# Designs tried in a protein design run: designed miniproteins, single chains. Part 105

Each design is a single chain, and the fold is of that chain. pLDDT is the mean over its residues in the fold that is shown.

## One batch from the design tools (miniprotein)

Design m3648
Fold by ESMFold2-Fast:
Structure m3648 (fold): chain A 116 residues (1-116)
Amino acid sequence: DAAAALEAAVREALERLRRENPRITAVSASVTELDGEIVVNAGAEVAGFDSPEEARRAAREVAEELGRILEEAAAANPDLELKEVRTLVGEVRRRTVDGREVYAASAVAVATLTRR
């Protein structure tokens, strides 16, 4: 169905993004549907930065890329109407790896769609 096709397309695009960007350590996608309204969440974790500012900037750039992935997946599906796309960047996290401080952050995009 249209929602399953959308989910598959988003997951494939996220795995491709992860392969192309070594700073992306994890990707996730979820799709929920209630009464013909579909919500798609696409997420990514970015890590290995030397400053919190670099981590936040990278997460913002990835969040924009996630938003574009959701827009493109929606546009490829004529049975669905895209209503909204929102992007968010999570709190920067600090880790110690081999005695060195490194920073990570989460990037999220959320799309809301309806069936035509």
Scores: mean pLDDT 88

Design m3649
Fold by ESMFold2-Fast:
Structure m3649 (fold): chain A 65 residues (1-65)
Amino acid sequence: SAAQRRAIVARALERVVREADGASARWLMDTAVEAGDPVAAYERALAEASPELRALLERAFQEEA
């Protein structure tokens, strides 16, 4: 469901914010505020983040699913 996907994505983003370096964590937090929705934030992060941050996001999503 859309609600289930949103919950998984929100948990993945929270995990990455805790594990990433300070600059990447701050960028993700700012991106989430600007997007106003965890799914939109996750999609923007996959499109615009560094390869390292993108890999961490994809792994976190798989682990939370």
Scores: mean pLDDT 82

Design m3650
Fold by ESMFold2-Fast:
Structure m3650 (fold): chain A 93 residues (1-93)
Amino acid sequence: PSTVTSLTVTPSVAKVGETLTITATSSSQPNKVVFVVTQDGAIKGVQEVNPDSNGVGTTTFTPTEAGTYTVTAVAIDANGESAGASTTVKVVD
């Protein structure tokens, strides 16, 4: 199955209202990459992206609250199998 080999959030420390750029790279050619942004167990954003021919998917997220957010990227292959990676980003006022 496809897996996420790299997950990057820029900037790694952001302010409320600052746009985060989220990039996931997958080991094989997944059909889709799903990004899920959570804070304290609550879903704050979900974005489905068709990756490019190199398995790269990119999205943006703008936090409205300070705190620690978890960004998860899940690669979904043609067989419906999924594998993901997670990282955290700190948001300050």
Scores: mean pLDDT 80

Design m3651
Fold by ESMFold2-Fast:
Structure m3651 (fold): chain A 86 residues (1-86)
Amino acid sequence: SSDVQQAIRDIDRAIDYLQRGDVDTAIRYAQNALSHLQTAQSQNPDNQDIQQAISYTQQGIDYARQGDVDTAIRYLVRARHYLQNV
């Protein structure tokens, strides 16, 4: 769906900004990705890959807020991998 494709692009941007040290911008992109994933989940409520992507994206945001950039990147990469199969 277009929402999944938008979430993928926003997660990729969040990872790029975390790698650049722009944590605040990365969190905004990850939050936008989360919004798109929640819309996708409402259209496909039993899709486990979307459910896992939401969970990992939320954890990525939480670690970024704590200043744990490396862990935040790992969780967002995991979210991205789940979305490859959607």
Scores: mean pLDDT 91

Design m3652
Fold by ESMFold2-Fast:
Structure m3652 (fold): chain A 61 residues (1-61)
Amino acid sequence: LQDELDRLSGELDRKVGELVAAIQDPSSSPEERDRLLDEVNRLQDEVNALWDQVQAQQAQS
């Protein structure tokens, strides 16, 4: 679980970087920015869910 959380956090950081680059690029389409925002939101939800699982497992130790 911790390794999975670390991996997803890394993916989230990369997608945030892509979104920021797209926002700063005047040639990027609104659809492309919306797609990246949706991906960032999904990854954030997955990170939050795994974080809750890690906390639950640590509470049982």
Scores: mean pLDDT 79

Design m3653
Fold by ESMFold2-Fast:
Structure m3653 (fold): chain A 55 residues (1-55)
Amino acid sequence: SAAEKQRRIEELVEAFRKGLEAMMEERGEFSEEVLKANEEVVELLRAEAQAQADA
């Protein structure tokens, strides 16, 4: 099902994003450019999942 696929993709993307964010915080490194790029990738993946669900 498209809706189930979208939900799973979103959950995996969120888990990955949280892991990456935690890793960067542990390193004591904060870069707005890096965080913004990460969020942009997450948004692109979400848009792809939504497009697939809408198809």
Scores: mean pLDDT 71

Design m3654
Fold by ESMFold2-Fast:
Structure m3654 (fold): chain A 81 residues (1-81)
Amino acid sequence: MKLSPEEKEFLDLVAKETSTEEFREILTLLVVDRDLAGAKARVEAIVRRVGKKHNVPEEVVERVIAYLHESLERLAALMAE
């Protein structure tokens, strides 16, 4: 999945507004717990929170969620092999 410049700018904003503790929780779910569904749900909640706070268009928010979900799925598949 390819991101537009606007979607990439929003992704960078999400990364900046995600706390180190939230990043640790996502990594623990994905890498330690092997809970892909939990990791995806936590990422979605963070992206929607940041999008709402900064009045980002819903279309951009949904595309960034889809991109991050696909990225988590690919990473989980790579770790399973």
Scores: mean pLDDT 84

Design m3655
Fold by ESMFold2-Fast:
Structure m3655 (fold): chain A 101 residues (1-101)
Amino acid sequence: SLRQIILRIVGELLRIIGLALDYELAGELEKAQKLLDAARAGARVLSKLENGTLTEEDLRAFVEAVRAADTEEAKRLLEAILEYLEIVDPEAAELLRELVE
């Protein structure tokens, strides 16, 4: 279960990188940047969770970046990270759910 969720997070991050590259090649630089911002915010949540420094502001920034990107790929990344948090930090998961709803 946990391994499958981690692999899903990696897969969603790779999809976002690929989509952002496609947008850059098409000249849609703002769309590319918003996608990369969502990926960066998600990676920041995971990094700060790992070192015990995750804050509500980090979760809020991630939700805002996902909303700004407004893509299915960014939404899937958020869902995968939420599923990961449900296992490793249920309090952070509840806070992320409240910010999304």
Scores: mean pLDDT 89

Design m3656
Fold by ESMFold2-Fast:
Structure m3656 (fold): chain A 102 residues (1-102)
Amino acid sequence: MDPELLEAQGRGAARGTEAVRPYAEANDIDGIKEATAKLLEELGLPEFAERVRQAKTLEDLSEIANELIRKAEENGDLKYAEGAGVVLAGMSAIALAEARRR
């Protein structure tokens, strides 16, 4: 991966982790999804924000993250790489919340 795209993805992951923290601590999966979606809207990715809100599974979120990574590689726009990082952070928070319920 291009170093600039990797750095942008890392920034997205850090911002995403911070945004979802209060919801992750409460095991609020809907809150994690909404915080993730709002951050994507702030990045100028409203279509992906809506897809995150509609996502029902971690596989749905993984498909969104992969599409964002592909768009970042295709056009070099760092917002897609940062958006991918945000989605990956949200996925990690949801997976941890679900694991705590088992």
Scores: mean pLDDT 86

Design m3657
Fold by ESMFold2-Fast:
Structure m3657 (fold): chain A 62 residues (1-62)
Amino acid sequence: EIDRLEEELERLVRRLQETLREIQRLRDDGGPQAEIDRLEAQATELARRAAETQRRLEELKR
């Protein structure tokens, strides 16, 4: 289970970083506010899931 959670955390963090880069690109390019808002909501969800997964890993590692 620990190995699966570590893999999930890595994937969530990677996806979060990609989403944050895309938000920055859209802001720099003057992209649509609605798309930026959507990506920010996705980033918030990814960060929440990553924090939950990290917390579970810390509890399981003993």
Scores: mean pLDDT 82

Design m3658
Fold by ESMFold2-Fast:
Structure m3658 (fold): chain A 67 residues (1-67)
Amino acid sequence: MEITREKILAILSTEEGDRLVTRLYLEGKIKASGSREQVADEILHAIYVEKNEELRKAVEELIKRLS
């Protein structure tokens, strides 16, 4: 599945996306201190640059649930 910025922004508008952001922040994986767009960019960076497979799968599952 291609994880686009648009899809991440969509999940960040949900309670499940908010919980995901909270977990990532507590784990020190994102700063989560900026705009929703900045948080989406941090998640994309973790998936595609850092190759975080666990995060990729979690985001793919959320996108599928919201489809």
Scores: mean pLDDT 78

Design m3659
Fold by ESMFold2-Fast:
Structure m3659 (fold): chain A 89 residues (1-89)
Amino acid sequence: SLERELALRMLRLRIGERASDEEYLAALREALAELGEDPATIDRLVAAVERLLRNEAFLDDDDIERLDRVDDLTAGLSRIGRAVARLAA
């Protein structure tokens, strides 16, 4: 989703504008682990993003299902973050 794409771009910005594809994929792996994704899901999503970076290829149906699952998890974290920000105000 767009929200997931923005999160991944924010990770690249945290590493710096000169982040290599390898550094980006490493940051993606760490972010997915922080979200509590299982190792098999992490490996498949990282491989799918690596294919996109190399070939601009379309994701297969399995990869799309995995990305939808990540979107659901990240939406939950985003809602928690917004709730915490409101309490701090």
Scores: mean pLDDT 55

Design m3660
Fold by ESMFold2-Fast:
Structure m3660 (fold): chain A 78 residues (1-78)
Amino acid sequence: GAVIPVESVENKSKGSVLTTLSDLPSFVKLGMEVEIRRKSTGEVVATALVGSAKGRTLEIDKVLPESDHTDLEVVFPE
């Protein structure tokens, strides 16, 4: 597994686009389940499916809270 900090989030009507602070691992694929959690608390804010993964850009099928995006990290299972 890997844990990657989030730089920014762009919420869409039925999902979100995340920019990560480092490149996404090569094993990240469409349909992979990921957890979005707060770095400060470990609280899981969403469990989502990957819709797209390229470089530092990750698209997921969940809308995220509008605040504290820099306190978010993505947890990959493999």
Scores: mean pLDDT 81

Design m3661
Fold by ESMFold2-Fast:
Structure m3661 (fold): chain A 69 residues (1-69)
Amino acid sequence: MSREEKLEAAKIAATKLTNPFAVDVARAAIQALREGKVPEGSPEVREAAQKVLDAKTPEEVKEILLSYN
């Protein structure tokens, strides 16, 4: 999956998030994807955001983010 496809999936999932932790994870993952860097934030947010970056499909990206909501 391309970086652009992963970024788009994360942005779509982010619009459905209401839990503050899930929102922070989505923000960290989106920022890392946009900048080509590692996720920033607390250790818990960084670990969850890294799982989003490691996802293999757009569906997996959405599932991971929604699981924290």
Scores: mean pLDDT 82

Design m3662
Fold by ESMFold2-Fast:
Structure m3662 (fold): chain A 87 residues (1-87)
Amino acid sequence: SMEEIEKEAKGIVELLVTAARALARTNPAALAALQEEVLQGLSKKSVEFLETVIKELEKAIEEETDPLVKAVLQAVRDRLEEILKEK
């Protein structure tokens, strides 16, 4: 259902934000690897799921105050939008 998709997408974005914030403070060199892992996990998901993840990422980007974390979220969003264009 759309409700289940929205809940899962929000959960994935919340986990990404939490991980990115932790890495920005402790090991920023690992942020690129986190970005690639997330993209690999999402690349084969449905169009509807990816569109929902992008919407949740946009909300997270607007709320994020750490410029390094914001850049990671923006990069993931931009790569997911490119993946959607290829579907």
Scores: mean pLDDT 87

Design m3663
Fold by ESMFold2-Fast:
Structure m3663 (fold): chain A 73 residues (1-73)
Amino acid sequence: EPRVWTPEEIQEFILKQLDEAIKNSDPERQAKLRELKEEIRAGKVSGEEFAERLAELVGAEPEDIERLRKSLA
């Protein structure tokens, strides 16, 4: 992969993915996703923990989780 992401770019990518997930989720899941977004902004969640929690909240397919993990590696 030709591009290496900085920690700041990774965080921006994660927040953008959360915003899209929030837009496409039901109200209860939106609340959980917003909580996760604030935890990431506060530096309380690692990228790996984020991928796992996002999968649980949105029912993401394993391939979507793998794409997120690859972007964070």
Scores: mean pLDDT 66

Design m3664
Fold by ESMFold2-Fast:
Structure m3664 (fold): chain A 67 residues (1-67)
Amino acid sequence: SAGAAGGALGARFGGADPEAAARAGKAQSTVAKNGGDIAAGGEAGRLASTGPPEEGYEAGKAGASMA
């Protein structure tokens, strides 16, 4: 699903640490609240990113569009 793809991509930005897992979970929750479309996948990526928010947003949209 778009939400799952966005959250997973965001988690990969954070690496395999507990804080990255927490951010991915929060991102998934945000996608669920916002209807689970491509834009919501972008927001999930932005929220889970450890880098610039815009880069996370674009990665999240890409992940969501592939799901």
Scores: mean pLDDT 59

Design m3665
Fold by ESMFold2-Fast:
Structure m3665 (fold): chain A 111 residues (1-111)
Amino acid sequence: MEEEFEKLYKELLELFEKLKKEGLSDEEIKKKLVEFLLEKLEGKDVQRATSYILERLREEALKEGLEVMAERLDYVLKVLPLITDKKELAEIVANSLIAIEREKEILEKKK
């Protein structure tokens, strides 16, 4: 199970990088990431997969020095069991990934 979620996480990151290189807007990237997640998670434990991905994103945020983003992700993880809609879960993942990337870009410009 964890190996499947790690593979999904890596495929999600690869797709995100491809979409960024294509010059898509954040809204278009979000739509593509949500579509990908809904397809890949069909018939799977969406809650568990989403929790795994968000935990990995939180670890990445901490590694990059994005402490405020890591705190936001920790809060999202705590409320995640209350969210049962699979599309909303996929949107949370997509929004979190985009937010981390934009925060990294802002920090790089200030250094």
Scores: mean pLDDT 83

Design m3666
Fold by ESMFold2-Fast:
Structure m3666 (fold): chain A 88 residues (1-88)
Amino acid sequence: SLLESLDVAELREATEHVRALGEGLRQLEKDGTPQDVLDKMRSKFDQEAKELKKMAQELRDRMLEEGREDTERIQALEELIKTLEANL
């Protein structure tokens, strides 16, 4: 999994990029971007965000089941999941 290759700092950067993309979509709505363009961009974002969320949840759950005490990495994954949910 791509997420398994990322360190804690890279996971936090991924979370910030998700937040920036969500804010960018809101800004495009404010700027009067045509609805058909917004719908296509939102649909693609939602599809990719759902796939990323599933991968993050599966990795978090596996780490917890393995009894890993990597608290910072688990917290970074949980923050990524929450940010993806907030922008869906």
Scores: mean pLDDT 84

Design m3667
Fold by ESMFold2-Fast:
Structure m3667 (fold): chain A 85 residues (1-85)
Amino acid sequence: MIPEELLKKTKFSKEEIERIGMALLFFDRNADGKLSKEELREALARAGFPLTDEQIEKIFEKFGKDGKIPMSKFDELIVYLSEIL
């Protein structure tokens, strides 16, 4: 589910936000509500937005907690992705 507010805060289309959000939820392989660096890399590559190692490191520096990104941060992550992609 994507909040309508994301459409106003990002340069992504509705379809792009849907692809990213669905990929992030799908690649939570452990179903713990958190994404590892590998899961994030695979999710964004599948959504059509491959990330460099440098971009992944910056994302985890900003949103990572104990080496993972919690689902509660996914909306903020999508906004940030629209700024770096």
Scores: mean pLDDT 74

Design m3668
Fold by ESMFold2-Fast:
Structure m3668 (fold): chain A 101 residues (1-101)
Amino acid sequence: MRVVASGGAVFPTREQAEAAAKGEVKVTLVNLDTGEEIPLEGEIRREISLDANGNARVGVTAVFEAPEDADPERYRAKIEITLPDGTVVEGYGAVRLEEVE
C-alpha cells in the first residue's frame, strides 16, 4: 500500500536549514509494538520554511510503498538527515495511509 510519512527539524538559521535540505535523507518505518525497522524507498520532498519565531525549518515528506497490512497507528517514521559535513540530525514523524486510485 502507499503511505505518507512527514516530519522535520528546526534550525536556528536559514543557512543550516539549506545545508540540511541538500543533505541525504533516510526514512525508516519503526513498528511501535516490535521495534522492527523497515527502510523505505520512495519520493522524498524537502521544504524550507521560517516558523513564527524566525527559526528555519526543514520539512520532509516521503511517499512510499509499505507492507499491505501496515497500520499507521502502530508505526512511526524515523527521519535521518545527513548534512554535507557528515553530521546526522534525527527526527520522528507521523505516518498516514494514502489511498491511490
Scores: mean pLDDT 71

Design m3669
Fold by ESMFold2-Fast:
Structure m3669 (fold): chain A 96 residues (1-96)
Amino acid sequence: SAKELVEEAKKKIEEGKLEEALELLKEAVEKFPNTEYKEELAELMLEIGEKYYERGELNKAIEAYQLVIDKFPDTEEAKKALEKLIEIGIEEIERA
């Protein structure tokens, strides 16, 4: 169920297994596109992106932020993901 995938993903996030967590959330979105857990899925994907960013894993952070925007358009989480992508782009330009 979507609930089981969400709960497993939360455990993986807590363990620092962000790639495994993201795959579980991708599976939940694909199998349960109309789930009542949509907001929590968006929040958890955004959290994974933020944790990758904190680790300096920018490519993985970008992937997670893009997934939030693509899978959960018109959410607050998608707006936050877009703001983070813009911030990353500005930081890369300033380093050049």
Scores: mean pLDDT 83

Design m3670
Fold by ESMFold2-Fast:
Structure m3670 (fold): chain A 103 residues (1-103)
Amino acid sequence: DPYADLTPEQAELAKAIEEAVLKLTKVKRIHPFLLGRVLDVAYREGYDLSKFNEEVVVALAYAIALVLENTDTLFPDYDTIRKALEEAKKPEVLEEAKKKLGL
């Protein structure tokens, strides 16, 4: 279980992000290593991952979708993920992502 070492709140957040990415990208699943990598970078960049937050879910899901569109690696570098997170912070980007997710 890729979520076994997470708190219940972290596991809920991670699952919500994965479901949102699947809706945005139409991929069948996300590798746990890629999800964990993006969560690590987001934590280092100051995202609050301690509790469920819809805007954080949307922003991280969009960032992962952008990474998947631009790379085929499970280990994208820090700057690639950081730039995707910066793009996801734009109000117009978040609003479009919310519409695609039915929010």
Scores: mean pLDDT 76

Design m3671
Fold by ESMFold2-Fast:
Structure m3671 (fold): chain A 88 residues (1-88)
Amino acid sequence: SEKEELIKEYQELSEQFLKEVQKIMDEYNVPADQKQAIISQLQGILSGDIERMKTMSPEQLKKYLKQLKEELKKTLEELRKLAAKEAA
């Protein structure tokens, strides 16, 4: 139950992250084929993480999820800054 809730939280964060990445790519007119390829690669990485998380203890998963939240937030902020610089 606790482990299922943590995995669900990660899935929701990952979905939101992918939506934000798509929005940034759309704003900068990234071609549809390239956008699809990037999203597919990211989805592959996220699927791998979920499989790995299933093998973790609840304590390990909680620590891992906390670290991933920080990394995803930082990555999104960096992507937004890079996109803004390219537009300037």
Scores: mean pLDDT 77

Design m3672
Fold by ESMFold2-Fast:
Structure m3672 (fold): chain A 55 residues (1-55)
Amino acid sequence: MKKILLTPDQLANLKAHLDSTDLDLETDKLLIVDTDGTRVVVSAKDLKKTLEEQE
């Protein structure tokens, strides 16, 4: 599996959004847009794991 690579600023903004949104970690998916305009769909569970690893 490929790792989600985000800058600290992107991670902080995304964490704030996740904390304000009631997400179902098993079924919900999030769309991340990279600085190059590349769009990646990730599971909420994988994203939370990545945020925890960054801290």
Scores: mean pLDDT 62

Design m3673
Fold by ESMFold2-Fast:
Structure m3673 (fold): chain A 90 residues (1-90)
Amino acid sequence: SREELIKKIKEVLEEHLKENPDLSEEEKKLLEEVTKIVIEGIREGLSDDEISDKVSEFVRENADVSNERLVKALQELVSRILDIFEEFEK
């Protein structure tokens, strides 16, 4: 269900933040905002590609790409969320 999908995405964010304890509060906020974009896209009925595009636009505008730790944390979070989408589509 949509609510189960959203719950799993929130759980993944919590686990991912625990796996990246060295992230600053501002960096954690960026991961939280990416997750909010995903959840909003799910509620609006957007495709995974449309959600991915919105996330990429947000990251491009808001993330410091020279911060390799933040970039890796964001990429891994997005990858985990996309894997969940594939699981819940079937």
Scores: mean pLDDT 80

Design m3674
Fold by ESMFold2-Fast:
Order: sequence, then structure tokens, then C-alpha cells
Structure m3674 (fold): chain A 116 residues (1-116)
Amino acid sequence: MSFEEKFEKMRELIRKVVEAKTEEEALEYLKKVFELVLEIFKTEDEASKEIALTMFLGLLETIVERDSPLSYESLIKLLEEAKKRVEKELKGTELGERFIKGLEEQIEKLKKKLES
């Protein structure tokens, strides 16, 4: 796929995450967004990677701040698994380290919300 095709697919998947009515549907589409971000990080230029990362972290912010069928526990589990994959597959890259840090910040925010 070209970056343009990946970008349009990512936008459609993000919309499906936001519009999902069940936790199962939201998790399925969120996992697909994450896989596409990883593909972009392996195949595209640095500018495209920054756009993909910004869109993904923005989606996580939206899920955390708004009503979502995703439980905080399920989202934490998915993000911890995502972090392990980024650490394994994107080790030693500057944008990979930023991705890891962004995931850690969202995990910490979710854990704090579980205590409130």
C-alpha cells in the first residue's frame, strides 16, 4: 500500500473505533489501527511516521477522555501489549522511543482513572 492508502485506511479504522458500540468491536479496530501504525513505522519516511504516531496517540487521548465501550482494564492490557511490540520491533529508533513514551503516558493516565 502507498502511504496515501495507509492514511485513508487509518482514518476509516479510527472512525470505526470511535463509533464502536461494543468493547469487542472497539478492541478489534484499535488493534488494526496499531498494526497499521507499526507498518508505517517500518516502510515510510519520518514525516509519515510522525503523522501516524500523532493520529494514534490522539485516538488514545479521545478514548481516555470520552465515553467509550472500552473498559480502562482492557485498554491498559492492549497498550501494555502494544508497548512490548514497539520495544521489540522498533528498538533503537528515536520515533520508536517517542511511541513507547506516549504509550506509557496513556497507561499511567488510565491507571490513575481506575483509582478515581
Scores: mean pLDDT 83

Design m3675
Fold by ESMFold2-Fast:
Structure m3675 (fold): chain A 98 residues (1-98)
Amino acid sequence: SEELKKLTEKIDEMIKKDADPKEIVEAADKAIKLAGMSDRAKGSIELAAAVFATTGDKDVEYFMKVGDEIDRPAAGALVGLAKTTGRSTRELIEEALA
């Protein structure tokens, strides 16, 4: 959706500015409320911010998109595995969804 694309672009700009992950989440939450987005879309944005905060992975567009396809508890476990193993969070999610 166009709304999700605009939110992705805004988060990407904040990441390029090396913003605090908390500021990214706060800006995302404010944007979601203004856009009237669902709790599911909020969850996708929160997942992208959590991945960045935990692993430094800047593939925000992918994590925002995939957050609708994966359970948050499963996603959290995969982010933890990525950090401990040094593997890509994206690779682990793609394997889980296959």
Scores: mean pLDDT 66

Design m3676
Fold by ESMFold2-Fast:
Structure m3676 (fold): chain A 87 residues (1-87)
Amino acid sequence: MLLNQIKAGDTDAIKTLAVEVANGNEDAIKLTVEVLKDKHVSRVTKYKLLDAIQEVVPDSQRGKLIGDIAKVGNVTLEEAYKLLGGV
C-alpha cells in the first residue's frame, strides 16, 4: 500500500506523492495531510516529503497548495501553512 511505503520513508513513493500533490490530486493532498499529522511517522520521513513537495511545487503555486490543503484536508489555512513547514 502506498501509504505504508511513504510512512516507511520510501523515496520513490514520497516522490510520486509529491508529484501528485503538485498536480492537485485530491487523494494525494489528503494522504499528505495524514502523513504530516501522524505522530508515528518519523520526523525524517516528514522532512523528506516536505523537501520533495518544495522541489516540485514552485513558489508561485505555494499559496494555491496551502488553499488546497485547507479545503481538501479539512484544516484551517494557518494549520495548512504549519503542516508545510511554516515557522
Scores: mean pLDDT 79

Design m3677
Fold by ESMFold2-Fast:
Structure m3677 (fold): chain A 87 residues (1-87)
Amino acid sequence: KAELEKKKEELLRKIKENPDDAKLWAELGKVLYELGQFEEAKAYYDKAFELDPNPDAETWYNYALVLGALGKYEEMSKYHALASKLA
C-alpha cells in the first residue's frame, strides 16, 4: 500500500518532467489500478494511447483489466483479444 503510493508520487514527478512519455502515463495507470483507483487508471491509459497508439501487449492487457474492474466487459473483451494477438 505505502510502496504503491510512493511509486505513484515518483511517476507523477516524472510525468511533470516528461509529459509526452507515453510509457510513464501507462505505468501510472497500472499503479492506479493496483490502488483501486479504476476511473483514474483508465484516464491515464487513455492519455498513454493518445501519445502512443501502438503500445505493447502488456499495456493492452492492463487496460482490459481496468475496463473489467469498471464493469465495461464488452470493451474489456475487445482489448483483451487485441493484446492476445500482439503477444
Scores: mean pLDDT 83

Design m3678
Fold by ESMFold2-Fast:
Structure m3678 (fold): chain A 85 residues (1-85)
Amino acid sequence: MDDIIQSLRDLVTGGRRAANNGNGDMALILFQNAIRLAQTLPDESVRGQVISLLQQARDYVQQGDFDGAARYSDQAVRILDDYLS
């Protein structure tokens, strides 16, 4: 469980960093991998929130809004950090 959440957190923070640096291609790859992994989360509420936020982050990258992508991925990281606490 903790291993999946940590891996997911690493993918999301990587995507957020890529978006912050304007690397849209890398951000899309990382957010897509994060969405796929998030589907394996056992908590329905956490799973739904994280997937929704990552889908928004991906959509903002597609639009070239890297600030929007960074904000939504940062929210997903906070949910994962709270879930680990």
Scores: mean pLDDT 84

Design m3679
Fold by ESMFold2-Fast:
Structure m3679 (fold): chain A 73 residues (1-73)
Amino acid sequence: MSKEEAAETIIETALKLYPSVPREVVEAEVEAGLDEITQAHAAAALVAKKLAENPEASDEEKKKLLEEAKAAV
């Protein structure tokens, strides 16, 4: 997974969880975090992609799994 694919996956997942947040704000935050991206951030994007595929997960659970992936970096 490339840095760009990781960024897009995280942005799309965040927009699904918080559709009221402007895309520009989400993009700025993701870009700031991904400017120093490691392989761990790529792993976080994979987790975010898996969250997007789970229709039964609550918004709280989706956010928690994404936060746990980010904390692993």
Scores: mean pLDDT 62

Design m3680
Fold by ESMFold2-Fast:
Structure m3680 (fold): chain A 100 residues (1-100)
Amino acid sequence: MSAREQLFQQLVERLGAQARAIAPHLSPEQQEELARLQMELAFRVRQALEDDASAEEVVAIVEEGRRRILALLERAQVPADLQAQTEATLDALIAEIRAL
């Protein structure tokens, strides 16, 4: 598996783990919104990686997705510790992308 394929698999795995941890704190409509935001982020990252986009272009996509996801978690009043864990996970992914 290439480094870019491994990175994408890590993104999908970490987004799925976040969704499972956060879901009990969300309404059904908020769970659907989170799923849409995560799918849009994953789709855009996959397309950028397939198009041989620069690390900084992929970082910009993840930073946009991060802002939208964290805004949803704040509006949904998800516990601050889970919001911080989500932020730290996405920040770690951004650092890994920059290392490509």
Scores: mean pLDDT 85

Design m3681
Fold by ESMFold2-Fast:
Structure m3681 (fold): chain A 96 residues (1-96)
Amino acid sequence: MAVIKADAEAIKERFDELKEEIEKKLEELEERIEKGDKSALQELALFSTATSLELSGMIWTLEKAGDLEAAKEVEEFRKEFVERSDELLKKAEEVK
């Protein structure tokens, strides 16, 4: 139980850092897509996949620690992140 609590606190700290990293990366990718940088599409796909897996791992750890409120917050953020990634992908198709 003590180990699980420490893991949950570490995940919450990482989630705050990851949110900032995600926002900066999405802003970078959106600007590159608007400029017609096709390489941003592959980077978006890789970033989206890796980030979704990390967020899923965070949700799983928080649920196992019994922090259901934090798990729900990460799940809602993951859903919004996926939707934003899909919108950027559509935007890139229109710049062709």
Scores: mean pLDDT 79

